# Designed miniproteins, single chains, continued (5), part 23

Each design is a single chain, and the fold is of that chain. pLDDT is the mean over its residues in the fold that is shown.

## One batch from the design tools (miniprotein)

Design m16825
Fold by ESMFold2-Fast:
Structure m16825 (fold): chain A 101 residues (1-101)
Amino acid sequence: SLEKGLEAFNLGKYEEAIKYFEKEDTAEAYYNLGLALRRLGKYEKAAEAFEKAISLEPTAELYYNLGLAYLELGDIEKAKEAFEKAAKLGDEEARLALERL
């Protein structure tokens, strides 16, 4: 369940958290899957998880985290695109990130 995934995540058991989040087809589960994947340095898979979450429920927070994943991959252009969408939705951190790129 999502709850078991969040418990594993909070305990730093990211590989176990991923197994629980992968069983759920919800924006919240894909968002937390992306966060767990980022903690393990799996940035490409994290970006894929955030894109899946966005396809279900686009939010400024999801676009911001997608931008961070692309920065971690060194894909500056995709990071800019994601931050622009987050900023348009009202994310101030994304706006500041764009000014520094």
Scores: mean pLDDT 91

Design m16826
Fold by ESMFold2-Fast:
Structure m16826 (fold): chain A 55 residues (1-55)
Amino acid sequence: GMEIREKILRGIALVLRGIGLRYDGELTGDQAKIAEGERLIAEGRRLFEEVDKLE
């Protein structure tokens, strides 16, 4: 089904957004942005792990 592809695409989007927020936080010294970026990256990784179980 399409579920595997949807999770991969969502995971990619979350990781890219998270990397951007973490980078912006590091440049500006904004610890809240760094923490939010890391949270989004972790959620993206979780979706990739879920895909591994479906394959």
Scores: mean pLDDT 82

Design m16827
Fold by ESMFold2-Fast:
Structure m16827 (fold): chain A 58 residues (1-58)
Amino acid sequence: GPAEEEAQKQRLLDAARRALAEGLISEAELNEIERLVNAGDLETASRLLKELVVRRLS
């Protein structure tokens, strides 16, 4: 429901902000993830965050 969607958005944004703080993504990449989350495209935002983190750690 809406509360579950908001919780999922918040968790994804928190994860992206932690990734920025740890140097795993750039500010531009965080901005793109925030844009996707605000658009309701949580699947694309989640996939992008995962791909960026994996790429940085590989």
Scores: mean pLDDT 86

Design m16828
Fold by ESMFold2-Fast:
Structure m16828 (fold): chain A 55 residues (1-55)
Amino acid sequence: MEEELEEIAKAAVESALEGGGTKEQIIEGIEEQLPEITDEKKRKLAEIALKIAKE
């Protein structure tokens, strides 16, 4: 259930880091987009990605 979202979030964070992004930039990007997300699934994914980026 939430395990699939965790895998997707991990892959997204890793891809952003590999592309030259810093952890801080990824956190800022997610925080900026979070209030704009109306989809429950997208919001959950963003929250999980934020937790992963923060460790």
Scores: mean pLDDT 76

Design m16829
Fold by ESMFold2-Fast:
Structure m16829 (fold): chain A 88 residues (1-88)
Amino acid sequence: MSAKEYYEKGLELFKKELYEEAIKYYDKAIELDPNFAEAYFNKGEAEFKLGRYEEAIENYEKAIKLDPNFKKAKEKLEQAKKELQNSL
């Protein structure tokens, strides 16, 4: 499988709300393409859905580092920081 195929499988699992399984496939995509900003972003989205806000923040920051114009990742980073603050 290519990085894109693993990423697309992760998206399918995310839509089914199988967030931990989605993360496994996003990780496979990242292993094949470490510059895959969208895979880091969607891994963060899955971590956010699992209430793993610290992990979500790390992945959103990585997505932004790879693509500084990734507006959605910047918005989600701020949301995850607020959720983390509210959970403490």
Scores: mean pLDDT 89

Design m16830
Fold by ESMFold2-Fast:
Structure m16830 (fold): chain A 73 residues (1-73)
Amino acid sequence: MEEARRLAEEGLELARRAAEAIREGRLEEAERLAREAERLFKEAYELAKDDPEAQQAVLEAAAEAGRILAEAL
């Protein structure tokens, strides 16, 4: 399930970019990036429905993204 992991990695990257936008005061850009990251994690989770290990990896990536965003606020 390499595609699900790739999408989760892209979601993490967008979360990091959203955190940077928050620090720079670009709140509208940060909101857009965070919403796109959430969309990618949902898509990754759906792709991993029949693969518990891939689902766990997606959930861990999503949790890390949430932590990154919370720390930037």
Scores: mean pLDDT 83

Design m16831
Fold by ESMFold2-Fast:
Structure m16831 (fold): chain A 61 residues (1-61)
Amino acid sequence: SGSEEAKKKAEKLRELFEGKLLSEEEKEELIKEMVEKGYASEEDARKILENLEKAIELAKK
């Protein structure tokens, strides 16, 4: 369901903020899911993940 998918997405974002970096495969799956669900274009989804990953890298320093 939509609510279950939203929960999984929120959980992945929480893990990122906890300093867990996504693998390339996980990034690709998330990008495809975002595009398929209409949340963002592929380019926008990549930018979102890049910004989150950069924020995590800064937090780890």
Scores: mean pLDDT 68

Design m16832
Fold by ESMFold2-Fast:
Structure m16832 (fold): chain A 57 residues (1-57)
Amino acid sequence: SFEDLLEFIKREMNLSDVEYEKLKKELEEKTKGDIEKAKEYLKTILPEPVIKKLEKF
């Protein structure tokens, strides 16, 4: 689910609650909860090791 994707990123990036809320709002605004669009957007901002793990999600 979209929430599972967000929780995955929170864990992999060790995001604070504030950083998590900012990312969640940004992804909701840019992708409207579409997981495929969220993954494409995340590939542009995440470090390469996290992107590799994201592709297996």
Scores: mean pLDDT 80

Design m16833
Fold by ESMFold2-Fast:
Parts: C-alpha cells; sequence; structure tokens
Structure m16833 (fold): chain A 67 residues (1-67)
C-alpha cells in the first residue's frame, strides 16, 4: 500500500517515489512490501534500515536475473 511505501521511505531516508519505483520494477506484491516495512521498522537506525532495504532489493534483483 501507499502507506507502507511512505513508511519505508521515512525510515530509510529515501523519497516515497523512489521506493514506489523500486517496488514496481522489482514486482513486489502488497504482502512483500508489508513484510519489508516490518523488517525496516525493526532496525535501530536509519543507516541499518537503509541497509535492510538494499539487501532486500539486491536479493530480489538476483532472483529476477536468475529466472
Amino acid sequence: SDEDLEEIARLTGLSKELVRKLAEELGLTDEEIRELKEAVKRMPSREEALRTLEAAVTRRALEQAAG
């Protein structure tokens, strides 16, 4: 949802539009976006939240490249 994307953006310091674009390009479902939001929310700092997002993006991109 837009609310989940906005919260990820706020926690990571990225723009909401960038987070939405990444989710669309990686084909993330609403469920996967919600799971990513919860993972990012558990991080103790913005830097760790951003690293968590980067790791999730990298994992998904590699999965798409392998398929």
Scores: mean pLDDT 81

Design m16834
Fold by ESMFold2-Fast:
Structure m16834 (fold): chain A 95 residues (1-95)
Amino acid sequence: SDEEKRAQLRRDIELTLREAEEIEEEVRKDESLPEEDKERILELLERARELAEEAERLLEEGAPLKEVMKLLIEAETLVSLARMLLWIRKKEVEK
């Protein structure tokens, strides 16, 4: 049902925002990463947060689920890229 789909999207948005916050905290506390690498990762996370917050706003306003899902997928993709970039950069610094 649409109600169940809206509830699931709300949970997925909350999870995406939480994951972004956790990655941001890890990046800010990491003393081994160059400042340029931190800035790039934090920029991806900020964009992800903006998209997830827009998805939440559209969901609250009763927008079509397809529009909410598109923004959520974009936000999730950016969070995944940020985590992957963090992993790659940490490994390169260890070498």
Scores: mean pLDDT 88

Design m16835
Fold by ESMFold2-Fast:
Parts: sequence; C-alpha cells; structure tokens
Structure m16835 (fold): chain A 59 residues (1-59)
Amino acid sequence: SEVEKVTKKVKELMEKGKPVDEILDFVDDKGGEIERTHGREAAQKAVEEAKKVIEEYLK
C-alpha cells in the first residue's frame, strides 16, 4: 500500500539521521504525489500514518 511505502521510507530517513524538518518536507511532497495518482483519501492516510511514525520516534 502507499501507506507502507511512505512509512518505510520515513523510517529509512530517520535511521540516516535526516533532520525532522527534511523528513516532514518529504512526507508533504509524497502526499501531493499520492493525491495525484491514488486520490485524496489515500494521500491523507499515508501522510497521517507517516506523521505518527515521526511522532513516535521523537518520544
């Protein structure tokens, strides 16, 4: 699923030590791409799940 692809890539960026701001920019860019290819609902789910992964990492 698009959610799994985005969350997997977010985890890879975190493991590489990328700044949170850069990871958030990536999520927003991917959300826009998913909205164009899979529609708004799929994009919202992918962005929301990716942001949850980021929040859990920052805990």
Scores: mean pLDDT 80

Design m16836
Fold by ESMFold2-Fast:
Structure m16836 (fold): chain A 60 residues (1-60)
Amino acid sequence: SETITVTFADLNEAIGAALAVMGEVPGAQTTVDGNTLTITTDTDPAAIAAAKAIATQYAG
């Protein structure tokens, strides 16, 4: 598994990103702690790329 960590301006952005990742990346797990989102996904390069792209887009 691969772990990706992204920090957002606020909790609502982190939650939005978490929901988007879970909806778009099958099998992805998310944890939100304050403004920080931790994503655990498969080691499949496509899944990693998708999760990173979605989270980064929400972070601005």
Scores: mean pLDDT 79

Design m16837
Fold by ESMFold2-Fast:
Structure m16837 (fold): chain A 90 residues (1-90)
Amino acid sequence: SLEEARKELEKGLELLMQGKYDEAIKHFERAIELAKDDPELRGRAYAGLGVAYAMKGDFEKAEEYIQKAEELGDTRSALAAKRILENAKK
C-alpha cells in the first residue's frame, strides 16, 4: 500500500542518517516496489538510493539513481543527493 511505501521511505531515511547504508538501500528498494503509481515517493526513494551509494563510494550507481529521481520530477531530493555525491567525490 502507499502507506506502507511511505513507512519504508521513512525507515530508509532514518537508517541513512545513522550511516546504515546497506539497510537503508533495502528499505528504499521496498518503498519503490510499493509506490508503483506514486512518482513523488518513488523519486524521493531513488534520491535516497543515490545518497546511500555515494556514501558507499559507488559513484556510478549513485549518479544512475539520482538521474532516475530527476526523471520522476523530484528536483529537491535529487539536488540534495547530487550535492552529497559531489562532496563524497572530494
Scores: mean pLDDT 88

Design m16838
Fold by ESMFold2-Fast:
Structure m16838 (fold): chain A 70 residues (1-70)
Amino acid sequence: SGKDELLKGFKDFVKKEVKDKEKAEKIIKLAEELAKVNSLEKAREAFLKAKEYILEGKVDEAIKVLEEAI
């Protein structure tokens, strides 16, 4: 499904870019919960915003974005 593909892509990105394993695991867990409770469009928007923060080195802001989207 589109949600499963979106979630897989985001999880793969997090595993590659987030060096702190504990924070990476927290982000992955939040992404999985977000994908369960939200539409494909809302999940995509939240993941894109979180990805932007991760690329900026703002991992804690990425966590906050995902928590607020659930």
Scores: mean pLDDT 86

Design m16839
Fold by ESMFold2-Fast:
Structure m16839 (fold): chain A 55 residues (1-55)
Amino acid sequence: MLSDAEIRALLDAIMQTRRLSYEELLANLRRLAEETGHPLLAAMARVAQEMVRER
Protein backbone atom coordinates (compact mmCIF):
# COMPACT_ATOMS: atom_id res chain seq x y z
CA MET A 1 0.00 0.00 0.00
CA LEU A 2 1.29 3.47 -0.86
CA SER A 3 1.81 5.95 1.98
CA ASP A 4 -0.05 9.29 1.96
CA ALA A 5 3.28 11.03 1.21
CA GLU A 6 3.86 8.77 -1.82
CA ILE A 7 0.30 9.40 -3.04
CA ARG A 8 0.80 13.17 -2.64
CA ALA A 9 3.99 13.01 -4.73
CA LEU A 10 2.20 10.98 -7.43
CA LEU A 11 -0.79 13.37 -7.53
CA ASP A 12 1.53 16.40 -7.73
CA ALA A 13 3.34 14.78 -10.69
CA ILE A 14 0.00 14.09 -12.44
CA MET A 15 -1.13 17.72 -11.93
CA GLN A 16 2.19 19.01 -13.26
CA THR A 17 1.98 16.76 -16.36
CA ARG A 18 -1.69 17.45 -17.14
CA ARG A 19 -1.83 21.08 -15.88
CA LEU A 20 -4.92 20.17 -13.87
CA SER A 21 -6.31 22.17 -10.96
CA TYR A 22 -6.72 20.50 -7.56
CA GLU A 23 -10.51 20.57 -8.07
CA GLU A 24 -10.30 18.87 -11.49
CA LEU A 25 -7.97 16.19 -10.14
CA LEU A 26 -10.26 15.52 -7.16
CA ALA A 27 -13.37 15.28 -9.39
CA ASN A 28 -11.65 12.79 -11.73
CA LEU A 29 -10.32 10.64 -8.86
CA ARG A 30 -13.73 10.55 -7.11
CA ARG A 31 -15.41 9.40 -10.33
CA LEU A 32 -12.81 6.66 -10.95
CA ALA A 33 -12.97 5.47 -7.32
CA GLU A 34 -16.79 5.20 -7.48
CA GLU A 35 -16.73 3.43 -10.89
CA THR A 36 -14.01 0.88 -10.02
CA GLY A 37 -14.26 0.45 -6.22
CA HIS A 38 -10.46 0.14 -6.23
CA PRO A 39 -8.87 0.79 -2.77
CA LEU A 40 -5.90 2.70 -4.21
CA LEU A 41 -8.18 5.08 -6.17
CA ALA A 42 -10.25 5.66 -3.02
CA ALA A 43 -7.04 6.49 -1.10
CA MET A 44 -5.90 8.82 -3.91
CA ALA A 45 -9.27 10.63 -3.85
CA ARG A 46 -9.00 11.07 -0.06
CA VAL A 47 -5.46 12.51 -0.32
CA ALA A 48 -6.51 14.82 -3.20
CA GLN A 49 -9.40 16.10 -1.05
CA GLU A 50 -6.92 16.85 1.78
CA MET A 51 -4.72 18.75 -0.72
CA VAL A 52 -7.73 20.85 -1.84
CA ARG A 53 -8.62 21.65 1.81
CA GLU A 54 -5.02 22.69 2.60
CA ARG A 55 -4.95 25.12 -0.30
Scores: mean pLDDT 76

Design m16840
Fold by ESMFold2-Fast:
Structure m16840 (fold): chain A 62 residues (1-62)
Amino acid sequence: GKKEAAEEIGKLTGIPPEVIEAIIENAESEVSKEEAAKLLAKGLSEKYGADEKKIKELLLKA
């Protein structure tokens, strides 16, 4: 679920899971789940040096 995705992404980025969960919920309120996963995976990988493919897969499973 979203909470588990936020927990794993938090480990990859160093961001608290509660903050990641809020970012996911905000993005999904504005665009499709697939587009949110694409945008967030790119943004988080560019800003924090995290694995884009792994983040996208975690978000799509959420």
Scores: mean pLDDT 82

Design m16841
Fold by ESMFold2-Fast:
Structure m16841 (fold): chain A 82 residues (1-82)
Amino acid sequence: EKKRKELEELEKRIEEAKKEKEEVEKELEEIKKELEAKKEAGIVLSKEEQEKLVARLTALELRLIGLEIELELLKRKIEELK
């Protein structure tokens, strides 16, 4: 039953990647909401703070794309094992 064990491992990774994707999406939304709230309140962020936030947002968006690609590849592999 090697196929069953491989399927279980792939399904487990899919669930892990889905959870990571949800966490990344939640963090992105929280950061965007905080930035919008600060902008509406007229709070001016320093250039250093803005650069740090842009770098963090970019890193999270790249991670989200990577997780989406990984999920697609994992789903395809599961279909191939059936």
Scores: mean pLDDT 81

Design m16842
Fold by ESMFold2-Fast:
Structure m16842 (fold): chain A 55 residues (1-55)
Amino acid sequence: SAEAVLHAVLQAIRKYRMTEAQALELARLLGEAERLSPEELARVEKDVLAHVPPP
């Protein structure tokens, strides 16, 4: 689900100190694997960007 993808990406950002670009790529890969709609993926990407810490 979109929420599961978001949770996994946010957890990875915190554990691995992912950059914005790395986090978005992970969100896309997990979104494709979970067969998210384009709208669901866009929502996840927006939420991911809101939670990436500043450099």
Scores: mean pLDDT 80

Design m16843
Fold by ESMFold2-Fast:
Parts: sequence; C-alpha cells; structure tokens
Structure m16843 (fold): chain A 66 residues (1-66)
Amino acid sequence: MEAERHYQEAVEALKRGDYETAVRHAEKAIEADPNLARAHQLLSLAYAKLGDLEKAVEYARKAIEL
C-alpha cells in the first residue's frame, strides 16, 4: 500500500535524523490514508525534532482522535 510505503520511508528518515525528509514522507502517507494514526504520530515527532512544537502538538492530538 502507498500509505504504508511512505510511512516506512518516514520512519527510516527519522532514524537517520533527517527530519525534513521524515515530514515529507509522513505527509504523503497521510495524503494516501488520512486515518493512519501512526503517520500522524510520526509527523508530530518529526515536527518536534524540527522545533515546530505547535504543529507537533496538533498532529499528536489528531493521532489520538483516530
């Protein structure tokens, strides 16, 4: 599945410390499956690592709502 593939690419980017790439792939995962809670959770973490705490909190709440 497209969403799962993008999510896995985001996970690998996050492991490497490539947070900008992690955001990009997590966004593509959410575009393919908006209800993929783990992609919202990863996007929250990636934004936190980039210092965008407001977006980090927003995506964490979206993950909980799913």
Scores: mean pLDDT 83

Design m16844
Fold by ESMFold2-Fast:
Structure m16844 (fold): chain A 71 residues (1-71)
Amino acid sequence: MSKEEFKKAVDEAIKLAEQGKYDEAIDLFVSALEQAGLPELAKEARELLEKTPVFFKPYLIGYYGKKALEK
């Protein structure tokens, strides 16, 4: 997966979370991390996102996406 494809997946996951589709957002984001070669971070992100209040989920997806892209 390219960095541009990963960024698009992060943006789509944030959009899904903003629409209240939290499970789909988490699944998409975690799959993108795994495809980017970050399976350990993907596991940690899933566990944290599932425990996070709904209004913080888009923020955490963005934060971990940015961290994975070293931004």
Scores: mean pLDDT 80

Design m16845
Fold by ESMFold2-Fast:
Structure m16845 (fold): chain A 55 residues (1-55)
Amino acid sequence: MVEEVSEKLSKLSLDEQNEILAKAVEELRKKYPTPVDPEEIEPELLELVKKLLEE
């Protein structure tokens, strides 16, 4: 799963990769308005990036 996300991201420009990450982070902040541990949010961040890559 992580490898598949990395492969899809590598096909995009750096600007597009940053845009997808920014959108994913914004969705996480909307869901978790207080700071959370990085280890807890990484799987959810990857899921959001995957969703954004599909669209």
Scores: mean pLDDT 69

Design m16846
Fold by ESMFold2-Fast:
Structure m16846 (fold): chain A 60 residues (1-60)
Amino acid sequence: KEELVKKAIEALKKGDYLSAARNMIEAGISDEDALKAIEAAKKGDYEKAEEILKEAAKKV
């Protein structure tokens, strides 16, 4: 799970939103939380995107 979340964050920073979304879903992160993280990253707010993913990961 931690490895998938890390890969998702790396993909977001590279602008690879498709790979990011796939890794988030495989990690058990909800579609809603995954979309919120991608939206934050698209706005350049990578800190918020990472926070969303870390909070979502605590639920699984």
Scores: mean pLDDT 78

Design m16847
Fold by ESMFold2-Fast:
Structure m16847 (fold): chain A 72 residues (1-72)
Amino acid sequence: MEKLRELSERGRAARAAGDAKGLLEVGEEALKLGDPGSASNAFGVAAELAEKQGDKELAEKARKLAEEAAKL
């Protein structure tokens, strides 16, 4: 419970800061904790932020990770 709470807080902070890379890290940690739903959400937000920032490679990577997490 506590680790997921801290991860959620980090994800919210990364989104507020426009940190797409930080959201990718949050998503990967969520997968390690066995929470593919939170991972898929974090990867999805990372893809949106990367697209807005013009980082097409990061956006594509984040979209693929979100799709893979959603299939779990």
Scores: mean pLDDT 80

Design m16848
Fold by ESMFold2-Fast:
Structure m16848 (fold): chain A 56 residues (1-56)
Amino acid sequence: SVEEKLKKEIEEEIKFWKNMQKAAELRYKNTGDPRYKKVAEEYKKLIKELEEFLKE
């Protein structure tokens, strides 16, 4: 169904954003640049919103 396809697409998007969050956290650790910390927090919030959307 379209719903099942959408769910799988969102699950893949969540995996992508989790990798982006880890990359931003690593860049923050290596550079100390607070912009990477902020970006990592934004990715974390996005991931949570997508996970909640999948439950609804």
Scores: mean pLDDT 85

Design m16849
Fold by ESMFold2-Fast:
Structure m16849 (fold): chain A 72 residues (1-72)
Amino acid sequence: DREEQLELARAYAERLKEWLSKYTSEETAEEAARLIVEATRAYLDGRLEEARELNERALELMKPAVEAAKAA
């Protein structure tokens, strides 16, 4: 079910945003979470190229936070 998958993605993104906010700005954490949800929506709609682009953008935003977490 598309709606069920989107609900799971939103729940995941919310938890991810909470974690990222410990290592980056609130603004960056919210944007990364938003991109994850939009990537899931694009994937479910069959827009695979857009989903890939959105996931890559989310990973780029998360990279500094992940490095900071590993250093802590």
Scores: mean pLDDT 84

Design m16850
Fold by ESMFold2-Fast:
Structure m16850 (fold): chain A 58 residues (1-58)
Amino acid sequence: MSPLEELERMKREGAPRSEIDKKLAEYIEKWAKRQSLSPDKIAEHKELLRELYRRRLG
């Protein structure tokens, strides 16, 4: 199951926004650790990913 599919499932099951946000943060951190980018670029990409996922879920 993709990260997006899991977050969409949680939303459909009525999970609290705080739990969905926590799961989103976990996926972003896991993604960041795999990228081997500088801390500054990781921070930029984390914000972009958070925004993209929230738009898809919203």
Scores: mean pLDDT 75

Design m16851
Fold by ESMFold2-Fast:
Structure m16851 (fold): chain A 55 residues (1-55)
Amino acid sequence: SDYERVMSGLDDAIEAARQLAATSDPKTAAKAENALKIAEESRKAVEQRYAEEAA
């Protein structure tokens, strides 16, 4: 299963988006917040699929 690699990639993306939101102008911060939300939703979807595969 490659889910561990995907989860690590999503964790890295989430951290990068948070750093970008903290150090950027308001417009860039808004885009980073949107990317963070998408990454969080993707992480939940991967986690659910991983649980389904384990079941």
Scores: mean pLDDT 79

Design m16852
Fold by ESMFold2-Fast:
Structure m16852 (fold): chain A 95 residues (1-95)
Amino acid sequence: MSEEELIERAKEIIEEAKKIIEEAEEGLKKTKDEEVKELYERAIKLAKKAIELAEEAIKLAKEGKLEEAEKLLLEAEIELGMAQLELGVAKLLDK
């Protein structure tokens, strides 16, 4: 990936993760189920980790460390995917 492509994807990950945090925080306010609360809390934790990794990837990309930035971006995408899964399961069970 180019520096520009890495930074653009990292920014997309940050925005998607922020949306997960907002949805999970709203779910936490409304749910009465302790197991569902744990799923929302895990979604928030994973999404926050995705943001941290994506922000570090942007920093490394700007420093010309593209291979290191790419590795962190892949880790950020994995964390984001796990956050999406936890949120999805929480929303499915939260009735």
Scores: mean pLDDT 88

Design m16853
Fold by ESMFold2-Fast:
Structure m16853 (fold): chain A 94 residues (1-94)
Amino acid sequence: DIEKQIEEYLKNLEASIKKWLEQIEATIKDPLEQEAAKKILELTKEAILKAIEILREALETKNWEEAEKKIKELEKELKEEVEKIKKELEEKLK
């Protein structure tokens, strides 16, 4: 049942990402800001997919403490990459 819920979520995630890409292109008219937004969206998608894989492993191993540590590291990596993209955008807009 959890496996079926994950499959349904992943299918819905792909559809949501497509709609968010369309909204970014429609609402953000600056090319540099649009590129930055698309990169952040892609990083977020990758992080969600990795988090699902970590949780799937935890369901098999029952090691929830390890899963929590891996998810916290993933959140840290995502935050650092997003901040890097923001800094690069700010430097290009100077």
Scores: mean pLDDT 80

Design m16854
Fold by ESMFold2-Fast:
Structure m16854 (fold): chain A 89 residues (1-89)
Amino acid sequence: NLAIAWNNLGNVLANQGRLDEAVKAYEEALKIKPDFAEAWNNLGNVLADQGRLDEAVKAYEEALKIKPDFSEALGNLSHLVFKQILALL
């Protein structure tokens, strides 16, 4: 399963702090399987770690469009939106 392999590579790269390479690996997974909710959520996590907050929000939203009951993605999105609101104060 090529999409899963790219997603797993992204996880390994993210754990190594290789965030730009992790983003590329998740993007390759999503080119193969655009409806891969876990890869969208993982992409959002790495984008958030990079401070790319608007892109992270969009990635979590895509995960939730695919899997509306994805509690992890919902929690991540809610937390990130709350942080963005606090940053405006």
Scores: mean pLDDT 89

Design m16856
Fold by ESMFold2-Fast:
Structure m16856 (fold): chain A 91 residues (1-91)
Amino acid sequence: SVEELKKKLEELKKRLEEAKNIDELEAIIDECDELIEKAKDHKELQLEICELKLEAARKLLELATTLEERLRAIGYILRAIGDLIDIELKE
């Protein structure tokens, strides 16, 4: 239900505010991907989830200390931007 999806999004927003390490941020990004798929019939909600995913990916880039971690963060950012474009351009 849309109500359950909205509750999950609010949970993920709180977890992002409290996230302190890369593993926590990657878990949030993974859950955002699952939530986007579940919200396929709700464009506005998908956009909000994608924005949260982008925010998590940017925070991961800030915490990244190795080249491998930075490249993973950049990959997440690019995928989140791609998702935003795809969702926004849907009729």
Scores: mean pLDDT 87

Design m16857
Fold by ESMFold2-Fast:
Structure m16857 (fold): chain A 65 residues (1-65)
Amino acid sequence: SAEDYLNKGKELFKQGKYEEAVKYYRKAIELDPNNAEAWRNLGIAYAKLGKLDEAAVYFAKAQAL
């Protein structure tokens, strides 16, 4: 489910595996594009990767939901 992918992404994020966390957050969004938490967590992961412009886009998507 979308929640299962979101939770796997959170687990990977806690391990510092930000690129892998991004992959699972994207899977969660693919199943549930209206999941504001998944968009927010995707933004946070991109910020951890130093991709601040992409992070800002994902935060804006989360705020619009």
Scores: mean pLDDT 89

Design m16858
Fold by ESMFold2-Fast:
Structure m16858 (fold): chain A 70 residues (1-70)
Amino acid sequence: MKELTLPSLEAGVQAAKELIEEFKKKGYEKIIVTVSFETDADGRRYLVIEIEAIKKDGSKEIYRIRAPLP
């Protein structure tokens, strides 16, 4: 699993959108997008976008994007 932390909510959403488009171009059979929220040890809140790209053979690539909430 690869994790990316972006400097803003807008940057995080844009990065997720671009990554999904890239997986579509690569011909993955299924792309599952999960959105959740987390709070770090310092009390900062984040939007977490997990992108699971699945190939026809069932192999998976998982990317996790974290973006700070305002």
Scores: mean pLDDT 82

Design m16859
Fold by ESMFold2-Fast:
Order: sequence, then structure tokens, then C-alpha cells
Structure m16859 (fold): chain A 55 residues (1-55)
Amino acid sequence: SMRETLIKLRVLEVLQARRGRRVSQREIAEEVGVSQATVRRAIRTLVERGLVEPL
């Protein structure tokens, strides 16, 4: 869905902005405005697509 796509893009943006720093799933969830479970699912999809490395 469009919402899921936007959430994944925002999660990716936060991870790229924090490149070289450790960032928690809680911090990402707070910045994106979603649950930590939603962040975990987004990161899994991004890793499966080769856009980010496993945390």
C-alpha cells in the first residue's frame, strides 16, 4: 500500500541520515511516527531488497 511504501521510505531516510551512528528501532519509530513492530517489518523488507544491511 501507499502508506507502507511511505513508511519504508521514511525508515530508509532515517537510517541514511544516521549512517555511521547506531540508532535503535525505538528512535526510528519515534521519528517516523509508527510502532517498533512496523519498523522491524520495514527493515526486514529493506534488507530482503538489499537496500540496507542487517542491524
Scores: mean pLDDT 78

Design m16860
Fold by ESMFold2-Fast:
Parts: structure tokens; sequence; C-alpha cells
Structure m16860 (fold): chain A 66 residues (1-66)
């Protein structure tokens, strides 16, 4: 699977978790997706793209609870 497609699919799964999940559930999904992508051999650059967008989603979720 192309690295970009894997990241896009992971971001979609994280967005789904963010819609209905708690902060703990979102964080758990983030860690699971990161581990899956590392196991699939994605380079740190692609993992960095996922982490940046995941951080944005988490900040939005925190703001909703503030």
Amino acid sequence: MEAQKRVDEALERLRKAAETGSLTEIAREFVRLMDEMRAAGLPDEELGKFSAEAGRLLRQKVAEQA
C-alpha cells in the first residue's frame, strides 16, 4: 500500500474516533494507528504527517470540552 494512502486511511479512522470518542479513546486509536504504520514500514516523514494532523484533531476536541 502506498504510504500516503495508508496515512489518509489512518487519519480517516482517527477522525471517526474523534467524532464519537473520548480523549482517551482518541489517544488509544492514535497510538494503535502509529504502531500499525510503523509495523507496515512507513518512514518517519509519513508518520510525522500523520502526527501533525492528529495533533490538530486532538486540539479541536480539547477546545470543544473547554
Scores: mean pLDDT 78

Design m16861
Fold by ESMFold2-Fast:
Structure m16861 (fold): chain A 67 residues (1-67)
Amino acid sequence: SLPSEAEIRATLLLIQGYIALKDGDYEEAVKYFEEALRVAEEGQASPDLVRSAREGLEIAKKKLEEA
């Protein structure tokens, strides 16, 4: 079966968040992970995807604070 549209959208946002983290764009990374988490929660995506978005957001916020 195909994943839901929300799962696809949240996954793409999660990938963009990690790309931004690698590039050192921590403010952009925070925005991508916040959107990923919102889309995953509103779309009732898998708990694993919600957890991944939350973890990414925590990493990005920590990096932004350290920058």
Scores: mean pLDDT 86

Design m16862
Fold by ESMFold2-Fast:
Structure m16862 (fold): chain A 62 residues (1-62)
Amino acid sequence: GSVEEGKKLFEEAKKALENGDYQRAVELARKAMEIFSKNPQYRDLALEAGALAAEAEAKLRE
């Protein structure tokens, strides 16, 4: 997908995390990370998406 799609997925992942939908947050954040990681210009966004996925994964292990 495009970087624009990645940004939308990342925003949806943030909302899912805020709403306690941790599984959805993980799935969306991982997809965003994959999109951002393909472009060096968006390395920081890829790292942020990865961190969001890790946080959501930690919440699932309660």
Scores: mean pLDDT 85

Design m16863
Fold by ESMFold2-Fast:
Structure m16863 (fold): chain A 72 residues (1-72)
Amino acid sequence: MEEEIKKLKEEAEELIKKAEEAIRNGDLQTARDYLSKLGKVISKLEELGAYEEAEKLKKRADELMAKLLQAE
């Protein structure tokens, strides 16, 4: 369980970095795809009971989604 949570957190960090790069490059479709995958990782963390980790990632995802929507 702990190791799975750590792996999911690492996957989420990588997806966040890729989404940030896609937004900077104006690749909004790729950014949406990464944010969708991030949402699935967050859901898995919640299923494993890692609610604190999931909440922190949700806040970061919300910030990225706001930037993406402003880029329009």
Scores: mean pLDDT 83

